# Designed miniproteins, single chains, continued (4): the designs that were tried, part 19

Each design is a single chain, and the fold is of that chain. pLDDT is the mean over its residues in the fold that is shown.

## One batch from the design tools (miniprotein)

Design m12631
Fold by ESMFold2-Fast:
Structure m12631 (fold): chain A 94 residues (1-94)
Amino acid sequence: AKVKIRVRVESEEVVRIELEGDEEAIKKARKKIIEAMEKVGGEVIKEEERSIVVRFPGLDGEEAKERAIEALKSIGAEITKEGERSIEAVLEVE
């Protein structure tokens, strides 16, 4: 099943990740995304059913965005759009 991922740069160190898709697929994607973000130095500061807020200590907004892209690519997410303060991606989960 496919999960749509939207990342927004909220501040210098902080990104918000929003998930869209089937409830079971979102649960699986959320777990993979959290693990991937933590592996690249992210701290999960808020976790909700369809959103995750991640802080990257010491990084600016552009660096935090780039780190989030690296994390998403590491788990096989396809980046569909890149903006100055936003990313859209799709992740396929079983």
Scores: mean pLDDT 87

Design m12632
Fold by ESMFold2-Fast:
Structure m12632 (fold): chain A 82 residues (1-82)
Amino acid sequence: SSMEQSREVAREVGRELLEAYEEHLRKAKELIKEGEETGDEKKLEEAEEEAKKAKEYAEKYGDQKLLEEAEELLERIKELKE
């Protein structure tokens, strides 16, 4: 395998991790909004699970700002549940 092929695979993996991060983060934000609008605790619990998945993908991707964004959502959900 060439260095060019290895770099392409690394870029594809990074893109997939970022896309997974963005998808779970988006779902968490939508569920937070639904939970706030309806008072449905289950929506906030679902939002917490999605935000935790986003955090895991941010950790795998290795971007501190993405990690902080996911952690901020988790704190927001915790505040809304209390």
Scores: mean pLDDT 83

Design m12633
Fold by ESMFold2-Fast:
Structure m12633 (fold): chain A 72 residues (1-72)
Amino acid sequence: MKEELIEMIKENLRKQAELNGVNYKSEEEFEKEIEELAKTILDIVIDELKVSPEKLKELLEKVGKELDEELK
């Protein structure tokens, strides 16, 4: 589940960057920054704020679908 949540956060961050027209100098640097952000967000939300993994997954799925519709 933790790896699944990290991947969902990363995917939503990529979609948001695409919607905002964000251009990075390197795709590798962008992916590294997204991975670190996703790990940080997951640690804060689950470990510090004690939000359940199931609730976070529901929210990430909802946001991902909304971003998918905006990208069409």
Scores: mean pLDDT 77

Design m12634
Fold by ESMFold2-Fast:
Structure m12634 (fold): chain A 100 residues (1-100)
Amino acid sequence: SKEEALLEFGKEVTKIFNDLAQTAIDDPSKLDEAGKEAKEKLKELMKKYIEKYPELKEQMKSYVFRQADNLVTFSKLLDEETAEKIRAFAEEVKKLAEEI
């Protein structure tokens, strides 16, 4: 169902963002590479789900924006250099979601 697709999409998006947040805590030196991988995974995920369920596009974009905003809030707990990288990632992800 559309509801099941939206829930599964949300679960996969949440995992991508949580994995990046964990990298920021555990090994900030890997954050640039982890961010690039996260963006590619997110782009492929969004394209896959939007192609199958185009009527859910706005809800999926909204969810990604919410997760990006949550990540910015989380960045306030990090050192300034790592926080700037997380904020840059969040802005790039929002741009990516709008361009899909």
Scores: mean pLDDT 88

Design m12635
Fold by ESMFold2-Fast:
Structure m12635 (fold): chain A 61 residues (1-61)
Amino acid sequence: DEELEKLKAEAERYKKMVDAFKASSPEGQAGGKERIDALEKKAKEYQSLIDEYNKVLEELR
């Protein structure tokens, strides 16, 4: 499903952003931890949407 693929792409994008930020900036830098936490929260939000979408698809079959 096209929507599910987009949600997976967004989740993966945020995970890569977290990894890139951790590699480029120390977690102890001012604002670093808060930014990482925000990106991880976004990744979890998209994962939850994927889980809900899959559940709806199973109920429609």
Scores: mean pLDDT 72

Design m12636
Fold by ESMFold2-Fast:
Structure m12636 (fold): chain A 72 residues (1-72)
Amino acid sequence: MDTAEKLLKEAEELAEKGKEEENVEELFRQADIKAGQAVVAALAISEELGKKMQEKKEELRKEGEEALKKHK
């Protein structure tokens, strides 16, 4: 498994956990950090992979914003 894919999977797992638990803000912050690390790792391999991971990071960011609005 590519390091970037592993980091993205960890970010997705944190985001799913954030939807269910009280610590929504903290869990989505951790997910964003992991997604950012996935983008950096992907960019070290290729620009194309970096763009793909950046798109996934934006998807997770939108999910986090929706979850935070629902919580507040």
Scores: mean pLDDT 76

Design m12637
Fold by ESMFold2-Fast:
Structure m12637 (fold): chain A 62 residues (1-62)
Amino acid sequence: MVVQTLPVRGVPVTVTVEGDEVRVEAEDPELAARLQALADEAAKTYGGVGGANYALGTAALG
């Protein structure tokens, strides 16, 4: 299990990687849902956990 906290537009977002599953948690449920959808879509399109992490990192940077 790998847990990483990323600031996305000033909001702390917690990303948990467990096996092939990526979970996104944030205080703002709309932001959390949007980032989870982005991670799921990126994992499907760009290859697994690596794709999801790249998409979430990009969101954190702006």
Scores: mean pLDDT 68

Design m12638
Fold by ESMFold2-Fast:
Structure m12638 (fold): chain A 75 residues (1-75)
Amino acid sequence: MEEKLRKIMREVLGADEEEIERALAKATPLDIKIFVALYEGDLETAARLAKELAEKEGLDLSEEEILEEIKEVLA
């Protein structure tokens, strides 16, 4: 999963290796999975993983609410 994020950052975002390493140093495995799912267009998986992240941060959001927000942001 992390290797997929590196490829996306390098090829899609044009990030250099220093920028990729800085991003990865602060990213959790869950953040990486969410990012990859969003770029692969797997919005259902992204919403499910984002709900797990929200729960860890003390936010009570439904998977449905998260999915709708993702759709609005990516519109």
Scores: mean pLDDT 73

Design m12639
Fold by ESMFold2-Fast:
Structure m12639 (fold): chain A 95 residues (1-95)
Amino acid sequence: FGSVLQLLGLAERDLTALKEAIRNGDTDGALQIAEIQVKILERVAKETKDPSFEKMYELAKEALERIRNGDYEGALKLMEELVDLLRDHMKSLGE
């Protein structure tokens, strides 16, 4: 599977972009960012069969649903939890 460091970088970039879209009232941009993150994590979870990536995929899906429902703070908390899980996974690998 791909580098956890690469996935962390992508997730941090997406979280930053999501925060900016929300601050600017760009709901369409926020939805697009969340949908891209869901697709990436779905592929990683399917390829690796790793429970950690399966949990991250579930968090990304729930964050997307919260954005659809206008719960931007809930979505950001879930995305921050996802980034924290990636950091913990990287730490477990000694990286």
Scores: mean pLDDT 79

Design m12640
Fold by ESMFold2-Fast:
Structure m12640 (fold): chain A 76 residues (1-76)
Amino acid sequence: LSEEEKEKEEELVETIKRDIEELKKLYEEGKISKEELEKAAERAEGLAELAEKAGLTKTAEALREAAKFAKKLAEE
């Protein structure tokens, strides 16, 4: 990856971390349904596979963490 692409990947990782915090907040506030959490987990898992295939390993790991977190909330 170029320096520019590496910086963009770092921004993506930070965005994903913020999205995880936002999902937790929405869940605690009762603003997100179990079905929406399940859909978020599915999307994050799919994006993680695409990111890993593209060589964006840190992004893939962050997306897998997001998927795991959303799935755990949906199971509650």
Scores: mean pLDDT 77

Design m12641
Fold by ESMFold2-Fast:
Structure m12641 (fold): chain A 88 residues (1-88)
Amino acid sequence: MEEEVREGIALIMKAVGNLLLEKGDYDGAAQAYKKASELATGPVRGELYANAARAYLKSGKKDEAIKWAQKARDAGLTELADEVLKEI
């Protein structure tokens, strides 16, 4: 099913983002989380927005970090979004 395939790809992209984050490729991690968020729904999508925001912040892309932190906040992940915004 379309939803099942989309969820599977989102999980793979999230795993790729986590791996890139571990090796210090923050820009690559942000891009992977961004792609995963386009495929995910519900609370997982909000978490991916927060993960993308943090990765962008780590890569020095403050404007992108702000945009993605606001998306996470709008998705109900206020605490994670506020932590990223305080680091800017």
Scores: mean pLDDT 80

Design m12642
Fold by ESMFold2-Fast:
Order: sequence, then structure tokens, then C-alpha cells
Structure m12642 (fold): chain A 104 residues (1-104)
Amino acid sequence: SSSTREFFEEMVRLIETAIRDSEAFREALAKDPRLSEEAKRELAEGVETSQFRMIIGILNIIYPNLDPAQQEVAERVKEILEIGIEEGLEATRRALEELREEFE
């Protein structure tokens, strides 16, 4: 349905924005001479994990108000974000590309 497709496209844009913002933050951290390499890694991973957990939290809050097809999309999006927390941004991007191919 158009409503499910719109929700899917909104979720894709949300994840793409989160990935892009995380990449920009990592680039900014890489240029900061005041930070150790360990501190750069901890800050990047901390922000990425916090952002992905926040999105999962929002999805859990809105979940009861979604139709069954939108709920399926929300569960798939949560799985991609959980992959991002465990395996990082490159794994998140691959999982998102696979989801996009399934829904076109």
C-alpha cells in the first residue's frame, strides 16, 4: 500500500541520515589533534550506539499505532539498527541495501 511504502521510505531515509551523520562525526573526530585514537573510537561508537538505541526506542513507542505491514517494516528496521550496534556502520549499510532490494 502507499501508506506502507511511505513508512518504508521514511525509515530508509532515517537510517541513511543516521549513517551519514555518524560518518561526518567520525571525520570530525579524526581531525581533532586533542583526542587519542582510543578516545576517537569510544566517542564515535558511543554516539552511534546512542542514536541507534534512540531510534529503536521511538519505533517501540509508535509500534502499537502501526498497521501489520508497517509493524513488519519496523521490526526489520530494528534488526538493521541492532546489527549496527553490534557490527558497525558498514554492516548497517549492507543490511539496509538488502532491505531496499527486497522492497525496491
Scores: mean pLDDT 87

Design m12643
Fold by ESMFold2-Fast:
Structure m12643 (fold): chain A 70 residues (1-70)
Amino acid sequence: NEEEKILEELKKILETMEKSQIQEAKQQYQEYLKNVPKMLEQATSEEQRKEIERQKKILQELLKYLEELE
């Protein structure tokens, strides 16, 4: 799956980051996920909704991974 490949690549990048950078990334991902319901309400096309859902899935998996690194 394309999503799995993207996740593997992003996880490798995160492994090279310092602890402070990882904490910053976690905050940014959490803020995005917090705003997902509002973004879905504002989406005007099915393509926009699918992209938001894809980003949500990727960020949820990355947050799980980052919690394991902490």
Scores: mean pLDDT 80

Design m12644
Fold by ESMFold2-Fast:
Structure m12644 (fold): chain A 80 residues (1-80)
Amino acid sequence: MSDEEINSLSKEEKLALVREELEKARRAIEEGKYDEAFRHIDEAERILKSIENELSPEERLELEVDIGILRIEAAVQLVK
């Protein structure tokens, strides 16, 4: 999504997109598609940063932890 499209969405809609991208990343990891997983993780983080000032510290931390876990899971599989 472009920044203009993201800025037109509500906080709740942006949170739904973050969750959708994280779910797509989990499926990509399960399918061995680690490049796709990283793309979805990066998109989720980008959307999250657009709303981080609207989130409580707890909500932001939970999403950042989820992103970190998925990134580590994907990265471990890229180590030869």
Scores: mean pLDDT 78

Design m12645
Fold by ESMFold2-Fast:
Structure m12645 (fold): chain A 60 residues (1-60)
Amino acid sequence: SEKKKLLEEAEKEGQEILLESAPEEYREVLEKMLEIQEELKGDSKKASERRKELVEEWRA
């Protein structure tokens, strides 16, 4: 549980860093990913699934 929490925190922090440095066109996608992670905090599996959906939609 502690290790899992650390991995989730690291992933969230990494996405925040990417948001700050990302080109404007990618910023919207990254912002949505952060919103999904915040809405589903404590449920990393659901957050991961929602982020994957968002990425697939963006690729289309």
Scores: mean pLDDT 58

Design m12646
Fold by ESMFold2-Fast:
Structure m12646 (fold): chain A 100 residues (1-100)
Amino acid sequence: SEKEEILKLIEKLRSHPLAFPFRYPPDFKANPDLKDVIENPLSLEEIEKMVEEGKIKSLEEAVELIYKMVENVKKYYPKSSPMYQIAEELEELVEEFVKS
């Protein structure tokens, strides 16, 4: 089913060894500078919850939200940073999953 396929994608991304910054919502109290850069913060946990609640019903919708999550990181971090590189690796995993 679409839901099972989406949850498999989320689990694949969550399983990346360096995916910690994408797994949970950002703490704006600990990182107040994020408020000015990220208007709609997303995490894998938030996307999974939206799938479970039936707010996301297609793989296409889930992929769009994951790309928004990746783009948020790419806006905040320089291209030379480990965070930017991890974001690109997650983007590649999404592309591989949807082309299979």
Scores: mean pLDDT 76

Design m12647
Fold by ESMFold2-Fast:
Structure m12647 (fold): chain A 81 residues (1-81)
Amino acid sequence: MLEQIRRGAASLAASGNGGLLGNVVNTFRGAIDNKDFDTAEAIIRGIREGAEIASKTDPEHAKRVLEIAKRLEEELRKAKK
């Protein structure tokens, strides 16, 4: 299950489509709201993988995706407190 969530997040984050990336971020916040930190961590890992994939074709998009991942990591850290 977590592996599929990570792969899905990576695919959507790599797409270059801001709407799809927004859907990934919304799914992450839903996981945080439900105290499902394993899912939230899998989503962050997926977003980072998506940025790595995107870096091969669209370095500017990859940079934006990495900044989003960094922000979500801070949100997760605060939510675990």
Scores: mean pLDDT 81

Design m12648
Fold by ESMFold2-Fast:
Structure m12648 (fold): chain A 63 residues (1-63)
Amino acid sequence: SKLEEARRIAERGGRELAEGAMLYSGAESAEVRIEVTDESVRVEVRAGDLTLVVEGKLENMGV
């Protein structure tokens, strides 16, 4: 389904973002929080003192 596709994309993106955040901040670990709705996806990554948030709409170009 569209929601399952969005979740898979969000999980992959969150993993990549977490790796980048850890490299940038020098943190040994990162926390990833993913929220998927029928209209949007939100990925929040926290690594050390760095917090990154990515939000997207579930439309033809995004998902």
Scores: mean pLDDT 76

Design m12649
Fold by ESMFold2-Fast:
Structure m12649 (fold): chain A 84 residues (1-84)
Amino acid sequence: EEEIESLTEENLRETLASDPKLREAILSLTEIPSEEELFKKIAELAGVSLETAREIAEILSGERPLTEENKGAVKKFLLSLRKL
């Protein structure tokens, strides 16, 4: 919980490495062949817009840096994945 609360790119990688449930959930998302379906699934899980879901996907893939602005959305998504 604290690791997610103080989220950085380094802590994100550590959280994914230490939490097998998060790793399995993210791996299942990478099996989605359509970017549109992936973004919809992220939006549904996090309760965010498709635009924000795209940002979350880009952060998780390393295409976008984790910032103070998008940090909250990433936290919300990771917490939702843990509940699956």
Scores: mean pLDDT 71

Design m12650
Fold by ESMFold2-Fast:
Structure m12650 (fold): chain A 93 residues (1-93)
Amino acid sequence: EEEEKRYEDIKKTLITVYGLDEETSEIIAEFLVKLENGELTKEEAQEMLERLKKLKEEMERRGELTKEQKEIIEQALAMIEAAINEGEKSIEL
């Protein structure tokens, strides 16, 4: 599948170029692919946001984050939060 290849390419880049751990890379890659394909649900985005925040906190406690890695994770968190907020704006009261 083209989507599967895109997911694997993003994940590999995050791990190989930026040195992010496998779990963090999987969450970010899944988010980006689902967002690009219009398949991201609000529920999935909220779950990804919670998981990524937890992983960031855990890595910061271990002192395992470079400045570049922290910036990438923070950018991903901001994008997920924006996706959640955009979904809410599409629901007229």
Scores: mean pLDDT 79

Design m12651
Fold by ESMFold2-Fast:
Structure m12651 (fold): chain A 60 residues (1-60)
Amino acid sequence: SLRTLNLYLSHLPRGSGASLLVTDEAELAALTAEKLRAHAEANGLTPEQIAEILAVFEEE
């Protein structure tokens, strides 16, 4: 969802070369909590930030 993606992007470092979580609507529809967590961890998000993002993802 856009809410989950906006929250995820807000935690990425400014000017970061971090990998994009999803590139299109089909990838967004196929997004799982496990994939979201793995990408967030790979991009250096804290466990607290990951928990916040997953909580928003699960609300949808």
Scores: mean pLDDT 65

Design m12652
Fold by ESMFold2-Fast:
Structure m12652 (fold): chain A 84 residues (1-84)
Amino acid sequence: DELAEIRAALAANPEQAAAAREKLLQQIQDLLAQPDSDENNLLIAQGIAQLYTIDGDPRAFELNKLIENKDLAGIRKRIAEFQA
């Protein structure tokens, strides 16, 4: 499981995980400030999925599946939930 391997690698390097998390949060915030578009929503969803992977959150798997299937409605819902 690729997500489990990534989580294990980041858990071995908490400083690296913290820096990556902060960078992803900044990138997500920058993208959220951009105009609403399907492409920007896809990029935001990819950033959130990576953040969930760093945090060991199983929602990363579900969000990656929505991204793979280009389920834009599902992606928009997950972005709204993330911002709440």
Scores: mean pLDDT 77

Design m12653
Fold by ESMFold2-Fast:
Structure m12653 (fold): chain A 100 residues (1-100)
Amino acid sequence: SKEEEIEKAIEHLREALRYVDQALKLEDNPYLRQARKHLLESIRYVKLGDLEKALEHARKALQYLEKALDQATNPQVKELLQKAIEHARRAIEELEKALE
């Protein structure tokens, strides 16, 4: 249902944010800071009921996470970013389903 898809999207966005915050403690990266801002905006827009804007920000967060992963050299940071990317992708899928 749309409600379940929205709830799953919020949970995945929050999980992506937790992994980003963990990665930022190990390595301060401008792409990670941008990913964090867009994850927070995505969560904000889900709460406001603006799923189209939430999806736009989730997609921007994913792009910045992929750029951060490409630049990462620390294996622990790479693992955290791979987990953040997986959760961001799942959030995008749930938001897309909620918009159907």
Scores: mean pLDDT 92

Design m12654
Fold by ESMFold2-Fast:
Structure m12654 (fold): chain A 95 residues (1-95)
Amino acid sequence: SAAQEKYRALLARLRAGELPSRAELEELLSQLSDEEREKFVAGFLTIGEEALAAGLVSREQLIAGLETLAAVMESFGFHRMAASVRARIAALRAE
């Protein structure tokens, strides 16, 4: 599906160190099921950490991207997923 293609494209760009915009996240996440949203957040956290470890993004860039993701999740009412993202932001800030 077009949503699954956008999903793969955003994660591939994140692997390359390119953080998605708020508008791209809002568009994609509005098209996903709750299960797909949880998988996307988990994938984003994992790939973001790998990109940081590889030096493809700075800690500050990753924090900004995660703050955008958390805000989008909160706007959809996914407060539990947003809290998981916020926990990773807190851990990154403590490093």
Scores: mean pLDDT 85

Design m12655
Fold by ESMFold2-Fast:
Structure m12655 (fold): chain A 78 residues (1-78)
Amino acid sequence: ATGEEKTVNVKAGETTEVEVEEDGKYSIGVTSGGAVTVEVNGKKFTLNAGESVVLELKKGDVIKFKADKDSTVSIRKL
């Protein structure tokens, strides 16, 4: 089975953190709201609603989300 899909609510002005529980490839996409900055392992990506990035992550990596507008992000293990 493909891994679990997790929905993350990113609050405007707050840093939302998600810890990676298993090694693998993850799709991270903004499903609604404004632009979201995704930071993990010193890499930064800015995603608009409808945009996604695929990252190879390891257990214990921390994904940080920041947005100026309340936004929703989907994280799916591939």
Scores: mean pLDDT 81

Design m12656
Fold by ESMFold2-Fast:
Structure m12656 (fold): chain A 93 residues (1-93)
Amino acid sequence: MKKRLEELTDLFIEFLEEAVRNRLPEEEVRRLIEESEELREALELGEKYLAQARAEKTGKRGPETPKEELEEIEKEAVRRVEEAYERAVAAEL
């Protein structure tokens, strides 16, 4: 799961960087995300993974739970997407 999430996060970052490079308006970017199966999968898998990580925080799991790893992946994925978005916005301004 971690490797797939990282791959999709990288794909999403590359997409945003290309969108900014091509000066695509925000509305067009949103449409491309909706039309692309891979970008939709990235969003869905991200949401599913975040939901799983949050369920871990409320569930009763034993010491074998990779809770710390899930939280680290969640934070890193969010950070990378936010940084890519901020770079995209800054480049258009």
Scores: mean pLDDT 60

Design m12657
Fold by ESMFold2-Fast:
Structure m12657 (fold): chain A 83 residues (1-83)
Amino acid sequence: SNLELAREIFERTKKRLEERVKDPAALAAMLAYLDGLTKAYEANDLAAAQALHRQLASVLTPEQLKFFQDLLNESALEVYEKA
């Protein structure tokens, strides 16, 4: 299911963030975002997902946000390649 794919992507992304993000405040914000986004997806709540993204973008630098997006994309590609 789409929800199972999303959960696998988020779990792989969390592991990559823990290994590669050295800024503890940025790491905490990114991990909180993925946890919140998982709950929003489970609830099919697009407004909550959008609010979480806006909050993340307000606390990260543009470079940190791009790095986070790159790790999400890397995780998504691995999950889709294995499917």
Scores: mean pLDDT 85

Design m12658
Fold by ESMFold2-Fast:
Structure m12658 (fold): chain A 95 residues (1-95)
Amino acid sequence: SAVEKMKELIEEKIEEVRKLKESPKTKENEKRRHELLLEIIGLLMSSSVEEAIKVMEELGDEEGVELVKKLAEAENAEEGEEIMKEYEEKFEKKL
């Protein structure tokens, strides 16, 4: 089913994030981790905000938890874009 395939894809991305956490903290590895976290959030938010928060907490990404909560409260696309921009700016500042 589509749900089973999406779950497998999410689990694969979570495993990649776990491996990157144990990898050298290069700009390339940090960018890949950031991309994977956003992909996981996008996939989970379409089905369950609560599960997206839980996964981010299990991965130890406090900023990812905050991002999911803010995106869940967004009333329109423009507000969502501003939230994403703030998250990206925080990420770039840490590189």
Scores: mean pLDDT 80

Design m12659
Fold by ESMFold2-Fast:
Structure m12659 (fold): chain A 80 residues (1-80)
Amino acid sequence: MGAMIAAAVERGKSLGASQEDIDEAEKTFKGIAMLVMLSQDPQKSTQFTEILIGMINATSVDQFRAQLNKAKALYDKMLS
């Protein structure tokens, strides 16, 4: 998981995402990774993996931001 998070963040940087978007991504991904590890929920783990793959394959900042918004929504859902 850590390697995929690092790849997603690095992709955002390479696309020219803002430092605020990068910081929010790192914070959100670390939070989701911890909750996935604690909950052992395969559905949430799969959803997070799909979001990370989407970010790694993003070809624009807008696509990166769309995946970041999906990650934030997943994080909010896991906290409720």
Scores: mean pLDDT 83

Design m12660
Fold by ESMFold2-Fast:
Structure m12660 (fold): chain A 96 residues (1-96)
Amino acid sequence: MAEKISEIGAEATRILMQALLEDPSKLEEAAEEAKKLIEEKLKELGLTLSGIEIRKTADNVYTVVTLPGPKVAELMNDEQKEAQARLEAERAAEAA
């Protein structure tokens, strides 16, 4: 499960990076495409998300952050829950 979710996230990130390299003005369009890809692939696995966030991790680097829905959260192990909490804490610190 986690491996497939990671692969989906990597593919979505690749779409965003490709758009940024070719035409930054299309970044929002590429972001919507990445969100749809994640939602479709997770539905195929019987999983749901509570949300999807696109985060700027460096000056020209974007990462897709998935917010787990109830089913995904239930399937997460303790390490995955800690990693998710850490990402949320980092986002809160950067927003402050």
Scores: mean pLDDT 62

Design m12661
Fold by ESMFold2-Fast:
Structure m12661 (fold): chain A 102 residues (1-102)
Amino acid sequence: MKTVYLAVDPDMSLEEAVRRALAAAEEFPGEKLVILGTADESQLEKVREIVEGAVKAVREKYPDIEVEGRALTDDEMATLSPEQVDAIAKANAAAERRLAEE
């Protein structure tokens, strides 16, 4: 069993986040779904609401699926383990390289 990650941001509507979360749950039955929201401190409440709404929708429709939601600020990222910080940094570096290669 592996973990599937779904990224959400504060510009995403709750309806779109729910739709994507349900689609991910349907595409990867039996996998753990983690919904990650990242935002600056001023938008943290908004992204947290989006993440919580998506988690709730998955739990209501697919109660046997392991689903987890996280909303992170820069300050909260500073409290993460070195391994988690490294993983996020590598993901950001990969995204920047992909943008530079277009």
Scores: mean pLDDT 67

Design m12662
Fold by ESMFold2-Fast:
Order: C-alpha cells, then structure tokens, then sequence
Structure m12662 (fold): chain A 55 residues (1-55)
C-alpha cells in the first residue's frame, strides 16, 4: 500500500503493543517499526519482537 496503509499498520502495531501490556514508549517504537512493514503479520511480528527485546 501507500503511505496511508503504512500509517494504519504502524498505528495497529502500537495499539497491539499496548494491548499486550507494553509501555507507551515501547508502543511508539513498535509503531515506527510498523512503517517498514505492511499487513497484520508485520504488525504482529513487530509487537512480538519489541516485547521480547524489552524483556
């Protein structure tokens, strides 16, 4: 998708991270990672990766 699709994916990744108990800072980091990927799978991988790295 275009920039709008990337932004939606980034926002989804942030919300997913918050739903899994990540801090706002971690969620923002996941949001930035979401810009590099497209689709829900990329969002899920970004969320999981950040949470694992933060642990």
Amino acid sequence: GGPASAEKNAEGAREGALAEGASEEQAERVRKMGYQGEGHEAENLAVRGVLEAAA
Scores: mean pLDDT 64

Design m12663
Fold by ESMFold2-Fast:
Structure m12663 (fold): chain A 110 residues (1-110)
Amino acid sequence: GPPARIEVSEDKEVKVGEKATLTVRNTSEHPVELWLVVEEGKAKVKAYKDGQLIAEKELRAGDSLYLGTLEPGEEVQVEVTPLEKGTVKLRAIARDEHGSAEAEATVKAK
């Protein structure tokens, strides 16, 4: 079948303790399961779907957060609050029966 596909918002710059909002959207023709992985940095993450809080966790490099299933065209808003100066590097991973898709975003904290 067609491959998994996702889109993520552009990179953001904030101050330590201020939130950046990223949107992750399923652009696939099929439902996907979504994870958020922190590759670098440390942040408090809150994820919302249809205005409802679905996940909240403090994440550091190597941590992951399951965000649930996204139907085609659905999106999750991810609020990222950096806890330290430097780069928070994030990877969204979407998986279905045909494989996985990944998209990266960075939040730079001053």
Scores: mean pLDDT 88

Design m12664
Fold by ESMFold2-Fast:
Structure m12664 (fold): chain A 108 residues (1-108)
Amino acid sequence: MKEEKKKELEKEMEEIARETEKKLEEAFAKGDLEEIEKTVEEWKKRMTELIKKALELGLMDEKEAEELLLGVEEAATAVLLKARAEKEGWSREEAVERMRAAHEELLA
């Protein structure tokens, strides 16, 4: 029973990811930073809600939820930094360094 609900949760997370990837692809193609930011914010909200619901239903423990929430924040930060790098013409080295700094800030 618990395993079936976990599979349903994983499928829902995958569907959210696919929808978000399509929207981001379109927004990046247009260079629309506002649309990228909105898409990332909606994805964070949907993922956070889903993770909290799974925690309440006992489908994951607090440690699993914390790790997933951190992963969501890291992924969101990476997408936003990529968007900024493309707009401002950052070199690959500059983009990597800014991503590293942001990652360390999230872990602090």
Scores: mean pLDDT 77

